# Designed miniproteins, single chains, part 39

Each design is a single chain, and the fold is of that chain. pLDDT is the mean over its residues in the fold that is shown.

## One batch from the design tools (miniprotein)

Design m1423
Fold by ESMFold2-Fast:
Structure m1423 (fold): chain A 94 residues (1-94)
Amino acid sequence: MEEFEKNAEKGKKAVGLMQALEMLERKDEETIALAGPELKAAIEEVRTKLTEEQKEFIRKKREELLEMERAGEPKEKIAEKLAEFQEELEEMLK
């Protein structure tokens, strides 16, 4: 239980960057314009600071998480993988 909560919290940045990248790839400029400050900051980070290699990493991890969700994997396993992805992403962003 405690580990699940910590893993969910650790994954927040990865989720934000995955969402920002997807919105940019969809070219949904109206939704982007209406985004809150945190999401707009994530969108700007993706646009200006991430390399193509880092964006590809995020795309791959997003796809893996979506496949796990479609396969009916427990929320605890999805949160654990998301926390792992965030740690890898933070190392790549240094």
Scores: mean pLDDT 73

Design m1424
Fold by ESMFold2-Fast:
Structure m1424 (fold): chain A 82 residues (1-82)
Amino acid sequence: VSPEAYERAAVAYARLAGINYASGDKETAEKFRKKADELLEKAVADYRAQGHEERANEVRQKVDAAFEEGYKKAKDILEKEK
């Protein structure tokens, strides 16, 4: 599997973690965050094996950004429910 595939999966799970955290489902958020971190480690390892050290560091930033994106999106939706 390509490191890009692991990166995309990690980003998706991080976004889901952010959404669930914003919604108050911290247990589900923790499960998705753990899965995102596992996939992140696989992407980082594969990028490093290919000699792309800077790319490996960038993946961590993308995963954190995806969590924040999911969190903000869910918060905006919840505020509109009032």
Scores: mean pLDDT 81

Design m1425
Fold by ESMFold2-Fast:
Structure m1425 (fold): chain A 80 residues (1-80)
Amino acid sequence: MEVKLKIVDKNGKVVEITLNSSDSVEEVKEKVEEALKKLGYDVKLTDRLARAILEKIQEAAKKGEDLTLPAELLIEAAKL
């Protein structure tokens, strides 16, 4: 099932991407990293963070909901 992920920065700039609940951890990494790059951030996600995002996408898909994540939260978590 497809889920729209909105990534919002501290200035209110939004990038929207489409993820699938059947995506791999690597596909989630690539899609989210590309979205962050469109916001001006060149960061690499950890495997742990990508799995956490995938779990949230799977929950959103079950409820028929969109997911919104702050860019700064993803950037900070990627440093761990």
Scores: mean pLDDT 83

Design m1426
Fold by ESMFold2-Fast:
Structure m1426 (fold): chain A 59 residues (1-59)
Amino acid sequence: VSDNVKKAIEEYLKEKYPNKEFSDETIEEIAKYYEESLKKNVPLEEILKKIDEIAKKNA
């Protein structure tokens, strides 16, 4: 996983869930999913929806 993707995911989660704590492990899992989904040409809207599901489950 690239550092740029991981940082972008961290910023997204902090903005959307400012009162929630996410482990570094959870952030890496989401970032990896994001990279893999982009390689498979999954629509960005679907990727973000799945990221939100993972975040809510782990928040």
Scores: mean pLDDT 78

Design m1427
Fold by ESMFold2-Fast:
Structure m1427 (fold): chain A 60 residues (1-60)
Amino acid sequence: DRITEAAKELIKEKGSKVTTREIAERAGVSVGAIYRHYKSNATLFTSQSLLLIAEEIEAA
């Protein structure tokens, strides 16, 4: 919940400029926790910009 809320807010504010580090800091969790959360909840993000951001960071 906290991770998803932070991610949505940052995506609305910055779009593709958002990073997982910023989401982690906003949510108060570690970067690893966010990455694990995305894997578990990938189905919930299939139509979200969040999926593109996750792919971008992994591709880098």
Scores: mean pLDDT 62

Design m1428
Fold by ESMFold2-Fast:
Structure m1428 (fold): chain A 82 residues (1-82)
Amino acid sequence: ELAAAQAALAAARAAGDRRGEADALFNLGKVYFEQGDYKKANEYFARARAIYEELGDQEGVKRVLDAETDMGIELIKEKVLG
């Protein structure tokens, strides 16, 4: 999954596909979130959101915000509730 997302990012960048670049960055964020690397997940989600905002892709922005919200809930749950 990580290797596939990285390959997709490289391909999108080579093609100048900004939407595909944002989608690949979002998928990288999800992979790192699933691995518990919240710092990396947040970095990739932030990059994906910036591109979606540049494109005016409100659905893309919402997908990132929903994922960041889920990550925030897990962080609170893990830190406060153990």
Scores: mean pLDDT 79

Design m1429
Fold by ESMFold2-Fast:
Structure m1429 (fold): chain A 62 residues (1-62)
Amino acid sequence: EKEEKLQSLADEATREANGDPERAIELAKKKLKEAGFDVEKVEITVERDPISGTLRVKAKLK
């Protein structure tokens, strides 16, 4: 499903950002755009993992 693919790309961006929220958002937008998603219709949020302290990007269709 499209939303599963969307979150998969956001998870890749999270891994590559190594705790940098600015970079995580940038990478998520880039990956989504390259995969053919309309970034304007995607809500991108950043959450901090309470266990690892690692940032996690979440992406949802608006």
Scores: mean pLDDT 75

Design m1430
Fold by ESMFold2-Fast:
Structure m1430 (fold): chain A 61 residues (1-61)
Amino acid sequence: GVEELARRLAELAGLSPEAARRVAEALAKGDSGTAAWILVEAGASPEQAREARRLAEELGL
């Protein structure tokens, strides 16, 4: 679920808990554009953004 994805995003991408939660919520809604924007704003690398998407897909989000 969204909470599990948020925890993993904080661990993998080094995002703040708030940024990780917002990215997880956007991905859960299928809004990859908003998720990508939040990742850029948080300073995530392109590789970290790709990994975040892969993780979301593993969780069915």
Scores: mean pLDDT 78

Design m1431
Fold by ESMFold2-Fast:
Structure m1431 (fold): chain A 81 residues (1-81)
Amino acid sequence: MELVEEALRLFEEAERLFKEALEAEEKGDYKKAAELYRRAAELAEEGVRLLAEAGAISEEEARAGLGVAEGLRERAEELEK
């Protein structure tokens, strides 16, 4: 179950980065917000992959989790326009 513990650590870090990104966006630092959203997405994607590898979530749940990470990447791209 080490993979599940590692995934939880990645999600905790992703949540921290997401909150920092939101704060940066609210302050108008869109470049910093975009960078933080991308990092949060990368960590969330890795966490979902580890949970799927451990058999802790279904393929449907894994796709949903990756969809959330994709949304963060799209938000980052929008902020850099």
Scores: mean pLDDT 84

Design m1432
Fold by ESMFold2-Fast:
Structure m1432 (fold): chain A 62 residues (1-62)
Amino acid sequence: MSEEEIRKALEGAKKAFEEAKENNDLTVLRAVAHELEELLKIAPEELKPEIEKLLQEVRDLL
């Protein structure tokens, strides 16, 4: 994935997280956590802290 594709995927994950949080949708929260873990493996160093922060927020609700 390009950096632009990773940034777009991260934006999508943020939207999915906010919607899942509002609806208490644990299935979507687990899916978002998995997507963020996969993004973290391939993300440039500059994006890793933002992905890690969001992943921690998702995990805190699981």
Scores: mean pLDDT 81

Design m1433
Fold by ESMFold2-Fast:
Structure m1433 (fold): chain A 75 residues (1-75)
Amino acid sequence: SHMHRILALIGEAGTKLIEEGAPQSVIDKVSEASQYASYDKNKAIKLLEEVQREARKRGFTKSAELVEEAIKALS
């Protein structure tokens, strides 16, 4: 389903952020976004936008791209 693919994208973004050395506060926001994705998409998008900003600040280009795909899929 569409939601299953979105959750997979958020999970992939989380894994990549861990690999690239993101702080726990950023990883926690990814987990929170995953929890909201199926029932409050606007909250999930807002959390993912914060994650995207944090990834960009740190030069985590691959993580930022995965987060952008998740935001696009939720929009």
Scores: mean pLDDT 86

Design m1434
Fold by ESMFold2-Fast:
Structure m1434 (fold): chain A 58 residues (1-58)
Amino acid sequence: SENAKAAREAIEAVRAGDYDRALELMKKLDPRTRLAVEIAIRSGDREAAIRILEFAAK
């Protein structure tokens, strides 16, 4: 799905440290997922951000 594709691309952006691109890609995800990932990124918990996005990519 489009949302799963956006989530997979956001994972790659997070792994690359490109948080601006990750936030742009997350605009296609549901508001709860976007908020959870944004909080994880802002707190420096990259591993949590990736886990949330992996769940959204299914």
Scores: mean pLDDT 83

Design m1435
Fold by ESMFold2-Fast:
Structure m1435 (fold): chain A 60 residues (1-60)
Amino acid sequence: SKQEEIEKLVKEAEKLGEEADTLARRMAQSGTMTQEELDRYGDLVYRYGKLLKKAKELKK
């Protein structure tokens, strides 16, 4: 059960990380970014880190 909880958190974090990476790559390629996209990127990165921290806390 503990491993299943960790896997779920990691999978959710991976999804958020992929979304953040996609936004970052788009910013790098086009050189354009809206305030809304910047805010979304920050939110995605924050949630990503929070989920990974929870997964690491369970992994002892």
Scores: mean pLDDT 81

Design m1437
Fold by ESMFold2-Fast:
Structure m1437 (fold): chain A 58 residues (1-58)
Amino acid sequence: DEERKKVVEEADELALKLLREGASLEEAIRAAQEYLRSHPVATEEDIEEVTRRLRLVA
C-alpha cells in the first residue's frame, strides 16, 4: 500500500512536471501511464484514476 501510494504520487508529479515544462496533455498522460505500468505494484485502477485526474486539470 505504501509502495503503491508512492508510485502513484511519482506518476502524478512526473505528469505535472512535464506539463509545466511545455509538454502536451497527451504526452504527460502517456508518460504517467508508462511509469505506472513499469511498476507492477500499480493497478489498472490507479492508471485510470491518474488519467482521469490529469484530464480534469487541463
Scores: mean pLDDT 81

Design m1438
Fold by ESMFold2-Fast:
Structure m1438 (fold): chain A 94 residues (1-94)
Amino acid sequence: SEKEKKLEEAQKLIDEGARLAAEGKYEEAIKLYEEAIKLAPDSKITAGAYLLLGEALAKQGKYEEAKEYYKKALEIDPNNVVAELKLKEVEEKL
């Protein structure tokens, strides 16, 4: 389906973004996560993209922005333990 194709493309963007983030290319990674979110809003894939976007922002010292994206991840996936832990970590830095 069209929805399934968009989810597949969103996952590819997230995977490429994660590779770039592992290389320290956070600005490039952020752009790919934002594109993934646009393709597949309100999905579990989007919750993962918000989590990774928050992590990349935290690596840049943008803790207030990171906090908001971890909250967005939890709005979609309230039981995401990783997002809960990352939210606590950035709140301790604020």
Scores: mean pLDDT 86

Design m1439
Fold by ESMFold2-Fast:
Structure m1439 (fold): chain A 61 residues (1-61)
Amino acid sequence: MRERLEAILADESLSTEEKLLALSMVAIAAAVEIAVGKDPEEIEEAREVLEEAMRAIEELE
């Protein structure tokens, strides 16, 4: 999950609209993992990814 977030943030070829959509999809995936995840370590990573994705979305608005 974190690798996908980092790839989106580093991808200069994405438009602002495409980046917002991709970050929103990552945030949704992270929220799902927090809600239904079985591994505490994966849930902790998902919380960090959700926070970083939401912060990046706010910076693009």
Scores: mean pLDDT 81

Design m1440
Fold by ESMFold2-Fast:
Structure m1440 (fold): chain A 57 residues (1-57)
Amino acid sequence: SALDEADRLGTLGAILVQGHGDKEAGIALVREAIEVAASDPEAVAGLKKALAALEAL
């Protein structure tokens, strides 16, 4: 489903930032996850919060 794909993209994005130090690639994946989850306001809100936390690192 779109939500499963968004979760997968968001998780991979966080791993790239926190595990590999690739902030550019990781943030790009979280932004893609937000687009994929766009029809679900709760998923979008969670992903935007995660994006803000990763951008602050």
Scores: mean pLDDT 84

Design m1441
Fold by ESMFold2-Fast:
Structure m1441 (fold): chain A 113 residues (1-113)
Amino acid sequence: KLSGEELIRGFADLLVALLEAGEFDPEAIEARLLAWLEAHASDLSPEQLEELRGLIRGVRTYLAQALAEGRDPAEALRAAGVGLIQHLGGLFDIPAERVEALIEEFEARVAAV
């Protein structure tokens, strides 16, 4: 079974790769996140899959709104990634200190791009 931390790291890896590729289209980001999730669907319960699909749609909606408001695409993607990690932390009952460490790791990787 895929752990919550492994799932967070998988999504973080994908978001960093999208940032490095200069991909900021909300629909393309949603499609890439959903494709990664479906590749790991057998490791997750139906309830977890439903919640994760909802969170991914939330990322797309947030990015579309942020870009429409003229926010920097890289900053919008960073903020969406932090929000996703926070929600995943809650969904998988990950301790707050561990969620903070995962966010710091993601932020450092984004800053290095």
Scores: mean pLDDT 85

Design m1442
Fold by ESMFold2-Fast:
Structure m1442 (fold): chain A 59 residues (1-59)
Amino acid sequence: IDEEIKKLRKEYFEKSKPLFDEYVEAMKAGDTERAEELRQKLDELDDEFYKKMQEIVKK
């Protein structure tokens, strides 16, 4: 596994973890509107991560 992929995964984790934590807290608080917004942001980060991953492996 390349160092570039490793760095990308770490950056993704740093960005996604606080959003995921906020999502869990929103769910526990019954704030469904906020939870849906956070879920959408997480899905967007996932899409961006996969797109960047594909760009690294396909030159």
Scores: mean pLDDT 79

Design m1443
Fold by ESMFold2-Fast:
Structure m1443 (fold): chain A 70 residues (1-70)
Amino acid sequence: SAEEEEIRRLAERLLAEKDPEEARRIYEEIVEALIEWIKKNYPDASEEQIEEFREKAEKEGEELLKALEA
């Protein structure tokens, strides 16, 4: 789908990004795109489940971004 292609494009851009500030911004955009995809494909997902996903993605993102900065 167009949404999946957009997420893939953002992921490829993230891996190629040399600026840590821009990499963080791209990662945040990926998380938002994933949440919208979840809402569209799993409309019965609770706000609590979506928030738990966001929190886990943000924590994993911090570790990923630190690794990319090193």
Scores: mean pLDDT 80

Design m1444
Fold by ESMFold2-Fast:
Structure m1444 (fold): chain A 74 residues (1-74)
Amino acid sequence: HMTPEEREFEEMALDAVETAVRYAKKRGLSEEEIRELVDRVIDALEAWARDQGLSPEAVARIREKVREKAEELL
């Protein structure tokens, strides 16, 4: 079971990466540039999740889901 904090963070993280990818595509960024942007977004979200006290396992799961979401949108 996910904690409420883990669920809220995951929802926010997925929304953040979707917004970033959609914006980058609209601006005409290349697939490589979008992947670089996604990596930066994931790194920032990972740092924030750790700061909020999420477990390493929760952070790893969210990182993977965010990466999968980004690939689906490419």
Scores: mean pLDDT 85

Design m1445
Fold by ESMFold2-Fast:
Structure m1445 (fold): chain A 69 residues (1-69)
Amino acid sequence: MEELEKELEELEKRAVELYLRGELSDAQLNQIGKALQEAREALKKGDIEKAREYLEKAREILDKAEQSV
């Protein structure tokens, strides 16, 4: 659980940094934000598998965004 919470925090931090640098589109920011919100809700409910799925989605979008600029 703590490991997934740290992953969520790191992804959130990276998304904010890319957005502030203008390296993240509004569409990508919205997709990452939705995925992180779903992961947070899943963690709050103890649904570890669902949280992991959404964190993976956010990570993939974030990595792709970083590579695209």
Scores: mean pLDDT 78

Design m1446
Fold by ESMFold2-Fast:
Structure m1446 (fold): chain A 76 residues (1-76)
Amino acid sequence: MLSEEEKQKLIDQLSSSDPEVVKQAAQTLLNEINKLSGSNLKSVNEFDGKDVAVFSELFKGMDAQKVMRALQQYFG
């Protein structure tokens, strides 16, 4: 499981001017959501209630909207 510091570093990387860095950070975050929810999602369009609950808890107190925007952009 990613630490709070590791999650924040990935969220900060979503602000990179390099689209490949943003995409790789978003992929790492999607992989963590999949691992915790027991899912194998390739797109956020496949999120069910369990995946949304895991997402909300994983990014509690963090910029969850920034994460969701990046996931929709690269994996929508």
Scores: mean pLDDT 82

Design m1447
Fold by ESMFold2-Fast:
Structure m1447 (fold): chain A 78 residues (1-78)
Amino acid sequence: SEAEKYAELGREYLKQGKYDEAIEYYKKALELDPNYEEAWEGVEDLLLQLGRLDLGAQIPPPPHDVEKILEILEQAKK
């Protein structure tokens, strides 16, 4: 799926330490499929690598709130 491709690109950029690009691709993946587990796992890994445990603690339990995760990812860019 397109969500799967975007999540894979996000993970590739995350491995390279390109956090802004990783954020944009994870946002695209979750906008297409808010229940795509690998994208949620990628977001958690991203926030851990950024040292943003404050934002990681705000990731909602299922059912997943896309608006909330997009807000968290926007805050991670700052």
Scores: mean pLDDT 77

Design m1448
Fold by ESMFold2-Fast:
Structure m1448 (fold): chain A 88 residues (1-88)
Amino acid sequence: SPEMEERARRVYEKRFYEENPELAKKLTPEQMAELAMRDEVYDAALEFLRDYGDEEGIKKVEELRKNNATPEEIAQFVQELLDRRRAA
């Protein structure tokens, strides 16, 4: 539902503002959306890797997060792990 998606976005923006008031005021809406997507992709990747017991993959995703990897870089790494598992 578009209404549910908008509500979820507003909840994330409110939380981000509360946690990072100075930063939130300096970011454009596009920059905030990029950070939200990065965190969402990061959380999804960690949940996936934990379900599969991939300790080395978890460490690498945490390293990518600390190095401010883009959502695309995180998604590409997870896709490479999926492809590797399918080939094995």
Scores: mean pLDDT 68

Design m1449
Fold by ESMFold2-Fast:
Structure m1449 (fold): chain A 93 residues (1-93)
Amino acid sequence: MEERERLARELEEEAERVLEEGRERLRRLTEEARELLRRGEEEARRAPEEERPRILEEARRRATEIEAEGGMEMMYSSSLALGLRSEAKKIRE
């Protein structure tokens, strides 16, 4: 019985680690996307007026792709954590 409680705790601790890693990954990717947009705006300011829309659109597209990746990875981390917590609950029952 005490061993079941230990295993349940280990699964809950793993779920918390998965969520923390997911949040950290999402934070880094969000910062990367913001930096990419900032650099794109600087490049656009230095470029001929005719090229500015293309440079801005390219930066926006890449930033959107990075944000979408971060969101998807966070969803997977959340699903995994939920599964681990569900398993911990079953072990206690």
Scores: mean pLDDT 85

Design m1450
Fold by ESMFold2-Fast:
Structure m1450 (fold): chain A 66 residues (1-66)
Amino acid sequence: EEEERLERLQKLYEEIIDTIKAMVEAIGKRIVAKTPPEKREQVLEETKKWGDEIVEKAKKGFEESL
C-alpha cells in the first residue's frame, strides 16, 4: 500500500527535520552560554552557520530520497 508508505515517509521527514532543527538550536545555545563574553558574538555567528548547514543538508538528503 503505497499511500501508507508515502504518509509514513512524509511524517518521518517532518519529524527528522524538526528534531535536527531543535537539536542544533539547543546545542548552539549551550555552546554560546559556555563561551567567554568577548567571543560570544563570533561563536553565535559560527553556531548559526553550522546549524543552517546541517538543516539544509538534511533537507536535501530527504528531498532527494522522496
Scores: mean pLDDT 76

Design m1451
Fold by ESMFold2-Fast:
Structure m1451 (fold): chain A 110 residues (1-110)
Amino acid sequence: SLEELREKAREELTKIFEAYSKGNLDEAQKLADKFAETLRRLLEEAAGAPVEVSVEVSDDKVTIRVRHPAAGLELEIEIPKEVIKKNPQEAADYASRALAAFAERARELL
């Protein structure tokens, strides 16, 4: 379900980035923690378990880290505050595409 992964990631990241763009960093981190768990399940469904996921909200950026040990793949997506503030939805779409590409590549390597 790469399409489900992409759409769900886009929806949840849009919520995180909208909160972040409004300066609600605590809310953005709470949404990020919930999303990390959802993203792990979706990535494990698409590419096999285990998958490690973290989403960190900081003053200057949001960082998404994903790792698939069995495939030997790691991805770090850093989205600067200025990019998020300019267009939260576009930033979310960009990150969701990168996550879907990661899942597809991990699946190809297994």
Scores: mean pLDDT 88

Design m1452
Fold by ESMFold2-Fast:
Structure m1452 (fold): chain A 107 residues (1-107)
Amino acid sequence: SLEDTLRELLEELGFSEEEIEEAIAFLRENKNASLEELSKNFEELPLPQQIATSLLILAKLFPEVPLQVIRDTFLKSLEEAKKKIPDEKQAIILALGRAREELEKLL
């Protein structure tokens, strides 16, 4: 499920159980939100919620792609972004854009 995929992603990134539960609650509240709504305030969100939003955006844009592939693509993009950008929020923004480009190549 999308919730299980988010949990695995946040656990791998070293977030606490409290942060993971808050991000999953955010994902549940926003899973039916439009891409426009998800893009509003994205940069102002806490890191776990920013990652949840990134996963939601990618899952909505690429519904034909397995969630595992979306997760792995986002993780690789985030690892690359972190090497170039020390600001974690800006690294997530860059990672979302790069993951989107990589997933478009699979279509």
Scores: mean pLDDT 87

Design m1453
Fold by ESMFold2-Fast:
Formats: sequence, structure tokens, C-alpha cells
Structure m1453 (fold): chain A 57 residues (1-57)
Amino acid sequence: SRGERLLEEARRRLERGESVDPLIDEALALGDLETAREILEMSTERGIELIVEAVNK
């Protein structure tokens, strides 16, 4: 599905340190609120991981 494609692209972008904002915008434009929510959650979790790594460095 389109949502699954956007989630996989979001994972790849996060691995590369790239913005997922365009993928969130695409999901919202498609009315896919669940996919947009999942991408936001993934981005937030990644941000927390980076903070934890920085503190424990």
C-alpha cells in the first residue's frame, strides 16, 4: 500500500539522517492520518535515541 511505502521510505531517510517531513506531508495530503502518525512517532523515537547516545558518550 501507499502507507507501507511511505513507512519504508521514512525508515531509510531516518537511517541517513534525512528529513521525513515531506513523507508526513504526502501522507496528510492523501488523508492517511495513521501513516502520518506512525512516521511522526518513528522520528520522535529516533530523536530520543540520538539524545540518549549523546548523553552516554
Scores: mean pLDDT 81

Design m1454
Fold by ESMFold2-Fast:
Structure m1454 (fold): chain A 70 residues (1-70)
Amino acid sequence: SEIEKLYKEGNEILKKLENGEITEEEAKLKLSELKDKFIELYHKANKKEQEELIKSFEELEKKYDELIEK
């Protein structure tokens, strides 16, 4: 699904951050750009998909926060 694709893209950004391939600032900017794509899908989504989009992006933000505390 498109939601799964965006979630994978977010996890790839976080993996690059964890591996030191990108900075915290670069990762935050890329996740912000990804959030815009989540919002675009949200406007086209049914209520169930909207809830999944919100939860998926919240999970990515949580993972980002956990990585920058290491």
Scores: mean pLDDT 84

Design m1455
Fold by ESMFold2-Fast:
Structure m1455 (fold): chain A 72 residues (1-72)
Amino acid sequence: AEEALKLAREGAKELKEGIEKVKKADKEEVAKAIGLALRGMGLVWEGLLKAEQAGKREEADKIWEEAGGKPA
């Protein structure tokens, strides 16, 4: 459970950073920013799935919201 929440939080940071970089990046940096966002999204998904299985759905939902998981 603790590792799952940590994975989700780390993924949330990468997802937020990737999205912010995409909004401001030049085309050549956009690919790198998108890659960071996709990797972060995968980590969030894996962490949230494991956290839900461990019965920590409420904490997982908060991490997803903090990451800005809803399309902006």
Scores: mean pLDDT 68

Design m1456
Fold by ESMFold2-Fast:
Structure m1456 (fold): chain A 111 residues (1-111)
Amino acid sequence: MLTPEQQEKALKIIDEAYKKLRELVTKAVEASRAGDRDAFEQALAEIGRVVREFLNKLKELGIPDEVLEKIREAAGKGLTRIASAVLNGDREAALQALDELYEEIKKIVKE
């Protein structure tokens, strides 16, 4: 179980990552719909960077490896769902998948 202080800091890190990913996922969908390969690849690279920074910040916070593994597994599954929706140009499905991932990661941190 996380300390209350670790939980509060983790939730702030999650909220910051969510805001950035929401904008990047929207850009990726728009690039996919437009057939703009360069913009699409740039958006995917930025999504990967945000996810890596997110996981690194949680590790630096001292989150136990068992909890980090659950978060990595949730992120992997969630990003696969988001990627499928993005490739289909489905903005609503992509943002819904991101919202579901956000709530799942918050539940992992609160348990």
Scores: mean pLDDT 87

Design m1457
Fold by ESMFold2-Fast:
Structure m1457 (fold): chain A 106 residues (1-106)
Amino acid sequence: TVTLTQPSSVSGKEGETVTITATASQDVGTAVNWYKQKPGEPPELLIKNGSERVEGVDKRFSASGSGTTYVLTISNLKKEDEATYYAQQTSTSPATFGPGTKLTIE
């Protein structure tokens, strides 16, 4: 099974930029999605296929990466960005999620 690792937490100040890096246990190409999960809300798909922003998602969210290293970038941080962010690989069945990174805004 392909595993993804992420930092458990990141923090940033409002107006700053943060990055969240996911590392895959093997090459998964560009088959990485990024999700945002807030308590009490359904998970929101932000990015698909490595770098493709989903329609309606704020342009402050971007992603890049290939091979084994994948980066979600959130610019101009806002308090509403506080959430847990999950990378998901879809290159190899079963599709697997990383452990999630909790973002806090100071």
Scores: mean pLDDT 87

Design m1458
Fold by ESMFold2-Fast:
Structure m1458 (fold): chain A 58 residues (1-58)
Amino acid sequence: SEELKEKIKELIDYYGRLPTREEIQKLAEEFGVSELEVIKALNEILSESTDTSEPPGV
């Protein structure tokens, strides 16, 4: 979902790291989805970063 991905991106930007398990659980509860759905959204964000751009080290 769009809103879930935006929230994950905000957390990564705010903390400068990937969300912890506890943060993933909180996101799942907040959005009414499973933890697996949050992990799937996180993986999609990471895939977009590696597959859609040409940065060094991809």
Scores: mean pLDDT 73

